# Designed miniproteins, single chains, continued (5): the designs that were tried, part 94

Each design is a single chain, and the fold is of that chain. pLDDT is the mean over its residues in the fold that is shown.

## One batch from the design tools (miniprotein)

Design m19256
Fold by ESMFold2-Fast:
Structure m19256 (fold): chain A 94 residues (1-94)
Amino acid sequence: MTPAEQEYQKMLEEVQRVERELVEEARRRGLTSGEEYREVLQELIERLREMAAKSKNPGVKEALLSLIELYEEALETDEGARAAMESLEARVES
């Protein structure tokens, strides 16, 4: 495995870890509205920005910035925030 492939895989693993932590927090708190999900998803965006800032791999940075843009667009509406959270829950299940 190349160093670039290793860095990309580590990034994916870290993203999945953060996503899982936030989904579990939302479930533990019993969050059900788009407004409530917006707070959790905003924390996810902050974590992704920190990861992008620390990465020196252009491909990893571009992937993280694209994911951030996707979440930011979803947060423009409460329904978008709900849909993003439901999608996130589906991805972190098992």
Scores: mean pLDDT 79

Design m19257
Fold by ESMFold2-Fast:
Structure m19257 (fold): chain A 61 residues (1-61)
Amino acid sequence: MSLQEQLNALFEEAKANAKNMTAAEIGQFLDLVSTVMDPSASEAEKQAALAQIRAIVDKAK
C-alpha cells in the first residue's frame, strides 16, 4: 500500500470509531495526519506518525 492508501484506510477506521476517541486523541490523530501529509517531513517521521495513527485507531476499536 502507498502512504496515501494507508492513510485513507486509517481515516475511514477513525471515522467509524470516532465516538470511542477522546478529544485529545482526535487532536493527536489530526496532528499526526498533518505530519504524514507534510512534504518537508522525512520518510522516517512519516512512518513513525503513521504507526502512531494506527495505534490510536486500534485503541478506539
Scores: mean pLDDT 80

Design m19258
Fold by ESMFold2-Fast:
Structure m19258 (fold): chain A 91 residues (1-91)
Amino acid sequence: MKVTIEIEISGTKEQAEKIAEAMRQAVLDAARRLGVPATVKATVEGNKVTLEIETPEHAAYPLANSAINAARKAAKELGVEIKSIKVTFEP
């Protein structure tokens, strides 16, 4: 299954890059703990972060939740607001 998480923040590209890295690390750590394979691609365009996760279907939701939780934590630490979160699941 492929999961795409798109986040827009009130902040700089550098802050978006830090959020993207926090999300990427959280997914890889969660995948390791669950014993599931996952591939993660993070891209940043200005204040927009896109994270793409490829993983078994049963792991898709917990990995997406780990990414979103990491994004919220990183945003709080950086003092930036999350304007929107969009999550798409593809079989």
Scores: mean pLDDT 89

Design m19259
Fold by ESMFold2-Fast:
Structure m19259 (fold): chain A 62 residues (1-62)
Amino acid sequence: MMEEIEKAAEERAEELLKKNPNPTFDEIRQLSEELAKEFGISERDALMLVGSIVNRKVLERK
């Protein structure tokens, strides 16, 4: 159930990081809103998920 959402979030976070290695809060929020609409989850849940993935990927890139 969360697996599909996590996979989509990770893929879209990768695309965002290709365009901007240090994404802004607005970019993260926009991505979260899109994900929330697609999977029918709350914007808050989507924001937490996307934020966690982006933070993890930024740490990996250093």
Scores: mean pLDDT 77

Design m19260
Fold by ESMFold2-Fast:
Structure m19260 (fold): chain A 68 residues (1-68)
Amino acid sequence: SREENLANAGKVVAGGSGLPLEVATEGAKTLSDEGQAGLGAFYSTGAMTDAAAKNAAAGGRAAEKVAE
């Protein structure tokens, strides 16, 4: 789905940039549908390192802490 592609693209951007997942996902929204699908597929095939997925999760926690 578009939402799944965007979520996975956001994780790729967060992992590569170190930005919070929410900010990275907003950046990923500026990509074309093809760009979002491409990054989402890249994430889903395991081509990304485990560290990138962990960085995305850490970014999400940092965003939660800022929202407090």
Scores: mean pLDDT 64

Design m19261
Fold by ESMFold2-Fast:
Structure m19261 (fold): chain A 70 residues (1-70)
Amino acid sequence: MSPLTRLLVALIRASESEEEALRAVEAVLKDVPKGTVTEEDIEAVVAEARRRGFSEEAIRRIRELLETRK
């Protein structure tokens, strides 16, 4: 797993709410250049959000944010 993916997974795991996790992910990705995120990275982060019990809406928003850096 890449260092970026590991950080994003850790942020989702540590967040108290979906809103907090989404804000943290967006803040990290703001400084990440396009082409940094792979499909494997997206699936790993989305899988952790599902394991946390996040809503389908939150999972969709996380995927959309990660796709902007693909």
Scores: mean pLDDT 83

Design m19262
Fold by ESMFold2-Fast:
Structure m19262 (fold): chain A 84 residues (1-84)
Amino acid sequence: NAEEKAVEELKKMIDEGVDPEKIREFLRKHRLSGDQLVELAAYAASKGRLDHVRVILEVARELGYDPETIEMIEKALEAAEKRK
């Protein structure tokens, strides 16, 4: 579906190391579910893309995602920042 396609496109953008602002614009145009947004943040964190994780967190707050979704993204960022 459109959301699954959006997640795959975003993962590709993260792999390519695109400008975090492009991730922000894409997320504003393509509303993901909370679970998909957490998956995307975890993926970006796994790739060491801290700036991408920060943008995903900012967008989650901006678009009014559930507190549980925001907390999971915050945990992904914290885990990535502690990575050597």
Scores: mean pLDDT 84

Design m19263
Fold by ESMFold2-Fast:
Structure m19263 (fold): chain A 60 residues (1-60)
Amino acid sequence: HMKEFLEKMKKVVEEAQKKLDEYRKYHPDLSLDEYLALARKISDETFKKMREIAEELKKS
């Protein structure tokens, strides 16, 4: 189940990066502080998804 976990993690990280990049494209005047706040929020959501995936894999 470790391999499946890592594959799902790669997808979650890839989606998080795409979301951040897309936001930057639509908001070219985004300040450094705003960017860091957004990156923090996306990071927190990503970690939450990682935790949920790990819990699901441990149940089965």
Scores: mean pLDDT 80

Design m19264
Fold by ESMFold2-Fast:
Structure m19264 (fold): chain A 93 residues (1-93)
Amino acid sequence: SLDARVEEAAARMRELADAPEEERFRARLEAELALLDAALAEARERGDEASVEALEAVRAIYEEALANPSISVAAVEAALRQLAEGRPPVLPR
């Protein structure tokens, strides 16, 4: 359930309020990926191809950020902004 995933993500973020920025950032990415996976499942069940494509693009950005610890919060936010503007997102390789 998407609602259950949202509640879990919010609880996790509250637990990490005083944690180091790097730990909070990674936990946020993991929580966002879980929410994206739930949203993707719902979009696929509806046959909403446009939503599936959009969510898969966002998911790819988060997966790359989790795989590469050198990717900053600012870089992820810039890539998400580029995607929202209809531009190809750019992340460090």
Scores: mean pLDDT 76

Design m19265
Fold by ESMFold2-Fast:
Formats: sequence, structure tokens, C-alpha cells
Structure m19265 (fold): chain A 55 residues (1-55)
Amino acid sequence: MKAQLEAQLREAETLDAAQQREIVAQVVQQASDAGLSNVGALIQRAAALLERARA
């Protein structure tokens, strides 16, 4: 599960800002649905991805 979410975030780096935002939301939702409680690093990576897209 986590590896798939990380792969989605990596793929998002090559996409438009709108698609990046959507993928970040999906990753967060999937992590919550799967009961992953220790996803702080994954969330931080998602936030960094959005920050880069806005830079």
C-alpha cells in the first residue's frame, strides 16, 4: 500500500498542478481508509510536491 502511494506521488511530479492536488488528496484518503496511522512522512512529501508545483 505505502509503496503504491509513494509511486503515485512520484508520478504526480510530472503532472499539472491541478492533477498533483487531486493525487495528493487521493493519497491522503487512501492512507486514512487503509488505517495507516504512521503516514506523516508521506503527507510531508505530498506537501513538498505541491510546494514545488507552486514555486
Scores: mean pLDDT 68

Design m19266
Fold by ESMFold2-Fast:
Structure m19266 (fold): chain A 98 residues (1-98)
Amino acid sequence: DEKKAQEEGLKELAKELKELGIVDEEEVKELFSEKEKRAEALAKAIKRALEKEGLPSEEEKEEILKRIEASYAELKEKGTLTEMQEVLYEALMKALKE
């Protein structure tokens, strides 16, 4: 069951992000709520992770965003895009589109 594997992966990711201090207990709950809230919570976590690593320049953000949007469109067109991947792509796009 792909859905079970994806939910387990999200739980592991949430645990790691909490251990790194990137998300709190309330934000972890949002990761397991409705799709829109999951994307928003994950976008905040990604932004904090980028702040710790060093934010890319505006030019680098635009190039990365363009590649992410192209990858998202390709997976969507092929019909291979899972709900978890859709949430992840939406979160990445939100984090970079600030």
Scores: mean pLDDT 68

Design m19267
Fold by ESMFold2-Fast:
Structure m19267 (fold): chain A 84 residues (1-84)
Amino acid sequence: MKKAVIVPGTGGTFQSLFREQAEKLAKERGYEIVGEFEGIITDEDVDKIISLKPEIVFAGPFVPQSVIAKLENAGIKVEIINPK
């Protein structure tokens, strides 16, 4: 099964809606969620995500572009999810 990681970013209601939508998309597309990284994403967190070897990261719109670029440079697809 293809592996996914969720990186929702910050915000109470936003984070809950993001998680719901990301989990739904992962399930519909046949991804297994192997990790979730909440709050402020550090370089150490990015290295942990890379070590999980996900096929995709579902990221919230507040995740820094530097984090997205580092993940993409590691060969990981990043998809931005905007919750309703």
Scores: mean pLDDT 76

Design m19268
Fold by ESMFold2-Fast:
Order: sequence, then structure tokens, then C-alpha cells
Structure m19268 (fold): chain A 81 residues (1-81)
Amino acid sequence: SPEMERLLEEEERLIERERELLESLKPDSEAFKFYMEGKEKLVEEAKKWVPEMVKEGRELEAARWILERHRQLLEETESLL
């Protein structure tokens, strides 16, 4: 769907931004520790909930949930710089 394509493109941009952010983060900085803990939590929650949403045909909801949480993680990490 056009909306799914838009969400995937936005996630690709966030992944690129995340890569650039990580290149700027110093190991063991507050921002780096926050990012690492937040990323681990996001990945574990996604592994748990995304498959269930997909089984119910809620693929757009799952994509939006990932996008929103990923964006929040990057914004909060950046605020600590």
C-alpha cells in the first residue's frame, strides 16, 4: 500500500540518521548508554508484539508502532548530546 511504502521509506531515513548519530556518540557516554538500553528494550518488545499484530492483519499498526518508538529513541538520545 502507498502508506506502507511511506512508512518503510521513513524508517529507512531513521536508520540512516541512527547510523550517523552512533558515529558521533562517545563510548560509555550518557547518550550512548541511554541509546543502548533503549534499543535493546525496543528490539525485545518488537520481537514479542510485532508477530502478534501481523497475525491479526495489523501490519500498518505494527509499522507505525516501530516507527514511532524508533523516532522517540533517536530524539531522546540526541537531546542528551
Scores: mean pLDDT 86

Design m19269
Fold by ESMFold2-Fast:
Structure m19269 (fold): chain A 100 residues (1-100)
Amino acid sequence: MEVEKLVEALLEAAKKQPEAREELKARYPDPEELLEVVETQPPSFVRALDLALMAVYLEEEEPEKKEQAEELLEKLREIVRELVKEHPELVKKILESLQS
């Protein structure tokens, strides 16, 4: 339940941040580079938000890259599962912040 709630909250936050999505796309023109960075670093909320921002950008601006967007969403769920397991109190705080 908490995994899906955090994923949904991050995606909704990403939908409300078009400027952040554009900035992230400028930093990672190739979404595969973002996936590599996420895979080589410890799980973090910053990386989870980056994945949500890029997935929303691709679905809205580059619908032909739906397969890449789905890969980013699956990676987002994976990172969120680890965060819920390792940092449940921080997850609760982030959920409260994102839903305000």
Scores: mean pLDDT 80

Design m19270
Fold by ESMFold2-Fast:
Structure m19270 (fold): chain A 81 residues (1-81)
Amino acid sequence: LAEGAREAAREARSLTLELLEEETKDLSAEELREHARALVEEAERVARLLEEQGLTELAREVREAVREAARLLEEVARKKE
């Protein structure tokens, strides 16, 4: 069921956030933001390459996945301030 899958994804996201907060205790907010920026820049390069190869749907998925990961890193970085 789609609703059950969305709930599982939400629970996985919450768990990922908790793990990221614990794992990144030794990292500064600045380092986390640098990682988030680099991740987004790399994803944009990969997405453009995929689009040039006609893989537009995959390019979209890459951008969405990395944007979400970057948002989580930014959220953790903000909490460290």
Scores: mean pLDDT 75

Design m19271
Fold by ESMFold2-Fast:
Structure m19271 (fold): chain A 95 residues (1-95)
Amino acid sequence: LSEELRLEAEIGVAEIELAVLKKFGTKAAKEANDEELLKKIEEEAEEARKYLEEARRAAAEGDLEKAREALERAKEEIRELEKLLEEAEKKVEEQ
């Protein structure tokens, strides 16, 4: 498999993960009635989106190294979103 195809696939997977985490994270934060947590989830989702857009742009320009670096930064933000979702779910359970 070419590096370009692998990178494109990984960006696509990260975009799906971001969409799912944002959807469920915002829902859980709203059910927990936690406005600060909702803002944090939206902020981390926005950062992840910016890094994914940078990865796509770099890949389109043929800069695979820069695209990979941006993708890894997006994955870091996605991991933070996963933790925020877990926090939101725990708060819903404690009510």
Scores: mean pLDDT 86

Design m19272
Fold by ESMFold2-Fast:
Structure m19272 (fold): chain A 110 residues (1-110)
Amino acid sequence: SSKIEELIKEIRELVEKGNQAIVNRDYESALKILEELEKKVEELEKLVPDLDPSLVEGTRNDLELTREAIEEAKKNPEDLRKQILTELLFVGLSASLDILISQVKKLLKE
């Protein structure tokens, strides 16, 4: 329980830092934060084996789409549309992580 609670806290802190990095166009920091989020999701899946595989897969897909968008924005720093896409995709990723965390809490009766 305490290790899972710590992971949930770390995921939420990484989401807040990731949002700030994207808004500030600090795409290098945003990519590092996505890598850490991927590791935390993997750890969460290992600790909570009854997690819905479709929610885990959806979160991983949102991580990959967000990563691809950030890499494209980094290559095209003057492209406002690509910058906006990183913000929109990160909102989607944040939502999928919130759904995943909500299921974890429901399974653990936290």
Scores: mean pLDDT 89

Design m19273
Fold by ESMFold2-Fast:
Structure m19273 (fold): chain A 82 residues (1-82)
Amino acid sequence: GAPAEVRPVDVINGDVRILDEDTVEAGGVVLRGEGIGSYDPTEIRQALADLFKNTDRPLRVGERLVLELPDGPIEVTVEAIL
């Protein structure tokens, strides 16, 4: 099966894809947060890069993160790892 964990570097170096208004995929990780899909993929990638700067801790399903987006912070949950 797919790995239960993803490294931060693989998330920030992967493509960001908008799935719906509240869901995005980044580097094989599905993230859910209200209104996140309203942002440009480049803005989401930058927020992830800023969040994961200088960390090697793997992401796991069910983990909650706060992304600093242009209109303010959005709390997101790791919904799936593909």
Scores: mean pLDDT 77

Design m19274
Fold by ESMFold2-Fast:
Structure m19274 (fold): chain A 74 residues (1-74)
Amino acid sequence: SMVFNSGNPVLDELGRELLAAGFPVENVEAAITYLIAQDVTDPELIKKILEALLKLPKDASQKEVIEAIDAVLK
């Protein structure tokens, strides 16, 4: 799988930090794709999402990643 280039530098940084933290590429791509689909563009909101995702174990499922994002968006 390839790292997703979203065209949003804050989302791209979120992807890089998750990869550096040891998350699988597939889960990072899924997270970025989901954030784009939800039209998440606010840098402060993206930062909160990154902080929530970094609290997950590295072997977290894609479902757990999406649920963590949804918890921040509520």
Scores: mean pLDDT 81

Design m19275
Fold by ESMFold2-Fast:
Structure m19275 (fold): chain A 62 residues (1-62)
Amino acid sequence: SMEELKEKLEYYLKRINYDEEKLPGALGLFVAVLKSEGIYLSKEEFDKLLEYAFKKIEEHKK
């Protein structure tokens, strides 16, 4: 589900301390781990997760 994917993504966002500059690397690792588990994201799912990541990063901006 999308909620489960968001929870998995949150783990990677926490690891980069919500640093936008590190987001491409974190997303790459997240997608690679999902692929290793046989999970392939559609463009729609990826776009929703990317939107979620930017929202979470913005919430943690000081």
Scores: mean pLDDT 84

Design m19276
Fold by ESMFold2-Fast:
Structure m19276 (fold): chain A 93 residues (1-93)
Amino acid sequence: MILPLREAALKYAPNVSLAIALITAARQQGLPEEVEVIETNDVEEAKKRIEESKAKHLLIYAPEMTVREALEVVEYAKSLGKTAYAITKDVIV
């Protein structure tokens, strides 16, 4: 699912402050205003969907992933030349 970054951040971030932080970070890095959203708590499913995606900018909604699992998914996206943010219950990575 492809969404405007602002809409995705507001829908999936655990609170408004984290949504604003994500939007600010993405804009400072020159990211486009649209991201593809991947909703999964499974690391291997996330990696497969990232690999199969044509999008360069991804938002991984993974509220039950650990920070370690979320970092693994984000680093995998980087290895494919993609930018990803992962939203867990506790942090955005």
Scores: mean pLDDT 78

Design m19277
Fold by ESMFold2-Fast:
Structure m19277 (fold): chain A 68 residues (1-68)
Amino acid sequence: GKLTLELDENGKVVKVEAEGVPEELVKLAVEAVNNPDNIEAAEEFGKLIAERNGTVEIEGNTITITTG
């Protein structure tokens, strides 16, 4: 599966495109990006990515998450 997050100039998510990823993973990714002080969301997101042999790539204002 693939999740693409587009960020604004303040680092907030303005666009989400998800294909073949669980809704829970999408919600945790958006929360971790929008609220970096929410350590619990970031930890849960990291665990789900690791369990799915996923990768995270940051290019400019775009975050791409790929899962197996």
Scores: mean pLDDT 82

Design m19278
Fold by ESMFold2-Fast:
Structure m19278 (fold): chain A 104 residues (1-104)
Amino acid sequence: SDKREAAEKAGRELAKKTKEALDEGIEAKKRGDEEKRKKAAEEVEKAAQETAEFYRSLGSRRAAEDALAAGEVAKEAILEGKGVSVHSGALILVVGSTVEALLS
């Protein structure tokens, strides 16, 4: 259905933006660029909030909550300097699985 396809696309885009922000945060930490690290954290939080609002517009409340949770995990990883560039796959699975469950 169009609703399922749109939700899956949004989940994939959030996962991509989350990975990019995590990678940017790691590079910023290596360079001691605190402002760039904060910006990466803000970008992933904004992406998660926008995706959650989209999921709510589709009636997918649980997917919205999971998108926000994924964004918070990524934000904390960036701000705490945890090298979590490899966890984008887990974030994709969390968001995608929740969307699939709500749309099936």
Scores: mean pLDDT 73

Design m19279
Fold by ESMFold2-Fast:
Structure m19279 (fold): chain A 89 residues (1-89)
Amino acid sequence: MIDPALFPNPREVKPEELPEIIREYIDKYGRIILQAFDEDGNLLLEREFDVSTTDEEIEAFIEEALKLGARYIVVTTPDGVVIDVFRLV
């Protein structure tokens, strides 16, 4: 289990900046998994995105994650390789 609170140098981002960044990763990798964690490292929400995913679906994921108390978003490949870790500010 990856604890994002223990991950060195997560990128600090505002929630409104994430949809553009996530779109760039979808375009680069074709398919990604997003995982939302709270401050204590509990997994709150997980969803797979691909090239068919709309910007509205990405925004809805971020909104739902924030409502659940998410403080970190982890981006992985489907094979579980970590691409990036974001701290929400």
Scores: mean pLDDT 82

Design m19280
Fold by ESMFold2-Fast:
Structure m19280 (fold): chain A 97 residues (1-97)
Amino acid sequence: SLVTVRITVEFRAEDAAGQREELRRAAGLGSRIMALARKYGLEVLSLRLTVDEETGAVRLEIRVRGTKEAVDKFVEETRELAREVGADEVRIEEVEV
C-alpha cells in the first residue's frame, strides 16, 4: 500500500546569468519540497539538481515514498510551490522502487 513517485521540475535558462538564477530558484524550491516531505512523513529516496549541458535547463528531481494519501497531498502542494516560483515544467510519475 506504499507508493513511490518521481517529481521533475524544470527551469529554462537562456544564458549563464539566467542559469545561475534558475539554480538558485531550484535550490530554494528543493528546500521547500524537502520540508513538505518531512511534514507528510514521506521517505525521500533521492533528490537531484542537474543542468542539461546542451540546453542549459535546470532540473530538480525528487523521488518520495509513502502512503497514497500522504503522497497525493504532497504532490498537490508541490505543484502549487512550483507554480509560485515560475517553473517551466512539472512532471509527476508513479514509479517502481
Scores: mean pLDDT 85

Design m19281
Fold by ESMFold2-Fast:
Structure m19281 (fold): chain A 66 residues (1-66)
Amino acid sequence: MEPTEEEIQKVIDWIKNPPKNAKIKYPFVKEEGETDEEIARKIYEELRLVTGSLDNIDKFDFVLKE
């Protein structure tokens, strides 16, 4: 099932302001020309596979791989 616009916005806000208390480091790669929405959709898909819920997003530290 596709994520809602509200769910995508929550992931975008999370990427911009991640909690300092995140215990799990989750590296993700930003592709050239990728938008914030495209990155957010990618992270949403990965989080659903790993945690089963966006409610666990506070446990992850998002790091761009350069």
Scores: mean pLDDT 61

Design m19282
Fold by ESMFold2-Fast:
Structure m19282 (fold): chain A 85 residues (1-85)
Amino acid sequence: LSENLKQQAEELYPYREQAAAYLRTFGQVDSDVVRNALEVLVEFVTRYPESIVPLFQPLLELSKSENETIRQRALTALKAMIDLI
Protein backbone atom coordinates (compact mmCIF):
# COMPACT_ATOMS: atom_id res chain seq x y z
CA LEU A 1 0.00 0.00 0.00
CA SER A 2 1.21 3.53 -0.77
CA GLU A 3 1.90 5.98 2.04
CA ASN A 4 -1.10 8.08 0.99
CA LEU A 5 -3.45 5.08 1.21
CA LYS A 6 -2.13 4.28 4.70
CA GLN A 7 -2.86 7.81 5.87
CA GLN A 8 -6.36 7.66 4.34
CA ALA A 9 -7.17 4.69 6.58
CA GLU A 10 -7.81 7.25 9.32
CA GLU A 11 -10.83 8.27 7.23
CA LEU A 12 -13.54 5.63 7.44
CA TYR A 13 -15.01 5.95 3.94
CA PRO A 14 -12.06 5.14 1.62
CA TYR A 15 -11.10 2.00 3.55
CA ARG A 16 -14.67 0.76 3.96
CA GLU A 17 -14.81 0.13 0.20
CA GLN A 18 -11.31 -1.36 -0.04
CA ALA A 19 -11.83 -3.72 2.92
CA ALA A 20 -15.16 -4.87 1.45
CA ALA A 21 -13.59 -5.45 -1.98
CA TYR A 22 -10.74 -7.52 -0.50
CA LEU A 23 -13.07 -9.68 1.57
CA ARG A 24 -15.57 -10.15 -1.27
CA THR A 25 -12.79 -11.73 -3.37
CA PHE A 26 -12.10 -14.27 -0.60
CA GLY A 27 -15.16 -16.29 -1.66
CA GLN A 28 -14.24 -16.39 -5.35
CA VAL A 29 -10.47 -17.01 -5.51
CA ASP A 30 -7.78 -19.33 -4.23
CA SER A 31 -6.10 -19.29 -0.83
CA ASP A 32 -3.04 -17.38 -2.08
CA VAL A 33 -5.14 -14.29 -2.83
CA VAL A 34 -6.77 -14.53 0.62
CA ARG A 35 -3.38 -14.90 2.33
CA ASN A 36 -1.88 -11.97 0.41
CA ALA A 37 -4.84 -9.72 1.26
CA LEU A 38 -4.50 -10.55 4.97
CA GLU A 39 -0.73 -9.97 4.90
CA VAL A 40 -1.28 -6.54 3.31
CA LEU A 41 -3.81 -5.61 6.02
CA VAL A 42 -1.50 -6.84 8.81
CA GLU A 43 1.50 -4.96 7.40
CA PHE A 44 -0.55 -1.77 7.04
CA VAL A 45 -1.87 -1.94 10.63
CA THR A 46 1.64 -2.72 11.91
CA ARG A 47 3.00 0.49 10.36
CA TYR A 48 -0.05 2.60 11.29
CA PRO A 49 -1.62 1.19 14.47
CA GLU A 50 -4.08 4.11 14.71
CA SER A 51 -5.63 2.86 11.44
CA ILE A 52 -7.09 -0.18 13.21
CA VAL A 53 -10.05 1.89 14.43
CA PRO A 54 -11.33 2.96 10.96
CA LEU A 55 -10.55 -0.49 9.49
CA PHE A 56 -12.23 -2.35 12.39
CA GLN A 57 -15.74 -1.02 11.73
CA PRO A 58 -16.03 -2.12 8.05
CA LEU A 59 -14.52 -5.54 8.86
CA LEU A 60 -16.91 -5.91 11.81
CA GLU A 61 -19.85 -5.24 9.47
CA LEU A 62 -18.53 -7.86 7.02
CA SER A 63 -18.21 -10.36 9.91
CA LYS A 64 -22.02 -10.15 10.23
CA SER A 65 -22.53 -11.14 6.59
CA GLU A 66 -24.98 -13.93 5.80
CA ASN A 67 -22.40 -15.28 3.35
CA GLU A 68 -20.44 -17.82 5.38
CA THR A 69 -17.19 -17.45 3.41
CA ILE A 70 -17.15 -13.64 3.69
CA ARG A 71 -18.01 -13.87 7.41
CA GLN A 72 -15.18 -16.33 8.12
CA ARG A 73 -12.64 -14.26 6.16
CA ALA A 74 -13.70 -11.06 7.97
CA LEU A 75 -13.29 -12.78 11.36
CA THR A 76 -9.84 -14.06 10.33
CA ALA A 77 -8.77 -10.53 9.33
CA LEU A 78 -10.10 -9.08 12.60
CA LYS A 79 -8.22 -11.71 14.61
CA ALA A 80 -4.98 -11.05 12.71
CA MET A 81 -5.27 -7.31 13.39
CA ILE A 82 -6.22 -7.63 17.07
CA ASP A 83 -3.20 -9.92 17.64
CA LEU A 84 -1.04 -6.88 16.75
CA ILE A 85 -2.40 -4.65 19.55
Scores: mean pLDDT 60

Design m19283
Fold by ESMFold2-Fast:
Structure m19283 (fold): chain A 87 residues (1-87)
Amino acid sequence: SAAVEAAVKALREMVSAEKGPEEGERWAEAFRAQAELLAVAAEVGADVVEAIARPLEAEALATQDPDDLAAQLAVVREVVERARALA
């Protein structure tokens, strides 16, 4: 929790300095979503998370820009929600 908050603050400040405060906040939000994904993987197992993520990632890569942060964030959030439903 404290380590995640420190990393979120550092990432927001770094990205904001180079790309502006709106982009910094978007990257901070993406990092929080990734931290939640790691926490869920620790709870339900990495193999369960991979099984959920693989088809969603394949669909996102087929329909979205693979570097699109918003599309990546949507996939991460969907994986977290589906994995939590199995816990």
Scores: mean pLDDT 75

Design m19284
Fold by ESMFold2-Fast:
Structure m19284 (fold): chain A 96 residues (1-96)
Amino acid sequence: SASQEVIKEAQEMVKEAEEEPNPEERFRLLVEVLKKVGEALLSTFPEKAKEAGLDVTEEEIRERIKKEMIEAVEELAKELGIDKETLEKVLKEIEE
């Protein structure tokens, strides 16, 4: 399934990030994983929510996923000691 392929690709990217000794490059690789997972959720979740009879809009789902991604990126930046300028650049890319 498409979700299984995304999970496998995300797992391979995480392994690459774990092997990266530079905190900034490691952060960038982990952010790419989050973007990939977020895009997969945005493409599949609205259909699943409708099938489950949930009274949520695609826009509400999109906003929630973006919020969760922003929080995850901020936590990763804190853990890896990433500078504010690098964090702000990444957050801007997620919000666009």
Scores: mean pLDDT 78

Design m19285
Fold by ESMFold2-Fast:
Structure m19285 (fold): chain A 66 residues (1-66)
Amino acid sequence: MKLSKEEQEKLKKALQEAAAAVGGTAEVTFGANGELLSIRLTSTAPRDAATQALVAAVSKVLDEAE
């Protein structure tokens, strides 16, 4: 995925909010061309809940992109 700077900022914020909602932290890295290199979520919540929160955050940002 290649993202604009605006999309990168929205994704960072959405991931941080999603991680906080499940009592965890999120790290995201982008390449020089805006490609999404990695997303890391660390949480004490059940895997399924953490995964759902992460997927929802990413989907929301991508749906609002363009």
Scores: mean pLDDT 70

Design m19286
Fold by ESMFold2-Fast:
Structure m19286 (fold): chain A 69 residues (1-69)
Amino acid sequence: MLTVNYASPEAFEKLSEIAGVLTPERGFIYASKEKADEVLEKVTELVGTASFSQDPGSGNYVAEILRAP
């Protein structure tokens, strides 16, 4: 199950630039096992706390980010 993280509008804008993707309201961040710590630290700096779920098919870490309402 993907872990959903909520970001303020300002944090979401910055995070969207880092992720290099997305609709204005929703994004996914993928990190390899080797880069998971670096990506998690960056996301946590922007949203206060963040969680990844590991994708069982690829072994990569995935986080869903939603712009806060």
Scores: mean pLDDT 66

Design m19287
Fold by ESMFold2-Fast:
Structure m19287 (fold): chain A 92 residues (1-92)
Amino acid sequence: AEVVVAEPASEAEAVRKLVALLSRYAEEYHTNPELAENLKRQFERILATLSPELQRIARETFEKVEELVKQGDLSGAYAVIEEGAGRLMALV
């Protein structure tokens, strides 16, 4: 199943969409790998529309989440998402 995300109207909206996609990516990673790949593509599409500083923080957050999810640490992944969301929202 492919998840289609509407084009963001602002960087603040883009950040909210990225956080939502990343949370769902973590949830679906082991249970629905095809959906997880689609969510990752949507994340990368939105990421490309952001300023360089937001892109850096979002990429760092994604990489940490993916590492934790691969290890089966969903609680750790959610903590990283919350920290990353706070940092991103502070810049928009």
Scores: mean pLDDT 83

Design m19288
Fold by ESMFold2-Fast:
Structure m19288 (fold): chain A 73 residues (1-73)
Amino acid sequence: VKVTLVSVEGDTSVGGTATVTVEVEANGKKATVTAVVRVQESESEVLEAEADIEGEKVKGSKAVMEALQKVLA
């Protein structure tokens, strides 16, 4: 599995809000995931998530996780 950080925009300090875009590649399949996160000291809180999986757009944290599990499994 190859994970590539594409971009980070916004405030990455603790208490800030950042938009993170990553590309995930496994077994010849690619997915682009964009998440809006609240930066915290121990863990970041995911506020919103969107994925583009081989041309299909998926929104919502649960829907994104389920779609990634199906595509990259």
Scores: mean pLDDT 72

Design m19289
Fold by ESMFold2-Fast:
Structure m19289 (fold): chain A 118 residues (1-118)
Amino acid sequence: SSLLAQAEELVRQGVALYQQGKYDQAIEKYQQALELLAQTDPSDPRVQYLRAVALVNLGLAYAEQGKYDEAEELLKKAEEIVDELLQSPDMQIQMEASLVLMGVTVARKYLEKLKEKA
């Protein structure tokens, strides 16, 4: 859908802003993407995949701002979506879900390191 394409573009913009250290602006882009995805078919695995990606990236941006509890809740929500996607008989969906699961694992480890320095 056109909403899915717009959400994908917002996630890409958020990632670019995050890489520049512009965490507030990255958060706004990820939140806008999640708002668009909420208006799409929640049974579409492409929607759920992109939602999980946006939640991981939003969690990392919150972690960079010292909002550790919010980051943990977002990573937990992404994990729940990934667990459902991994039950798919579609190999592409399983592979994409596995990549997001790796992303959650890396993000949790990074969050733990940030908390140790706070």
Scores: mean pLDDT 90

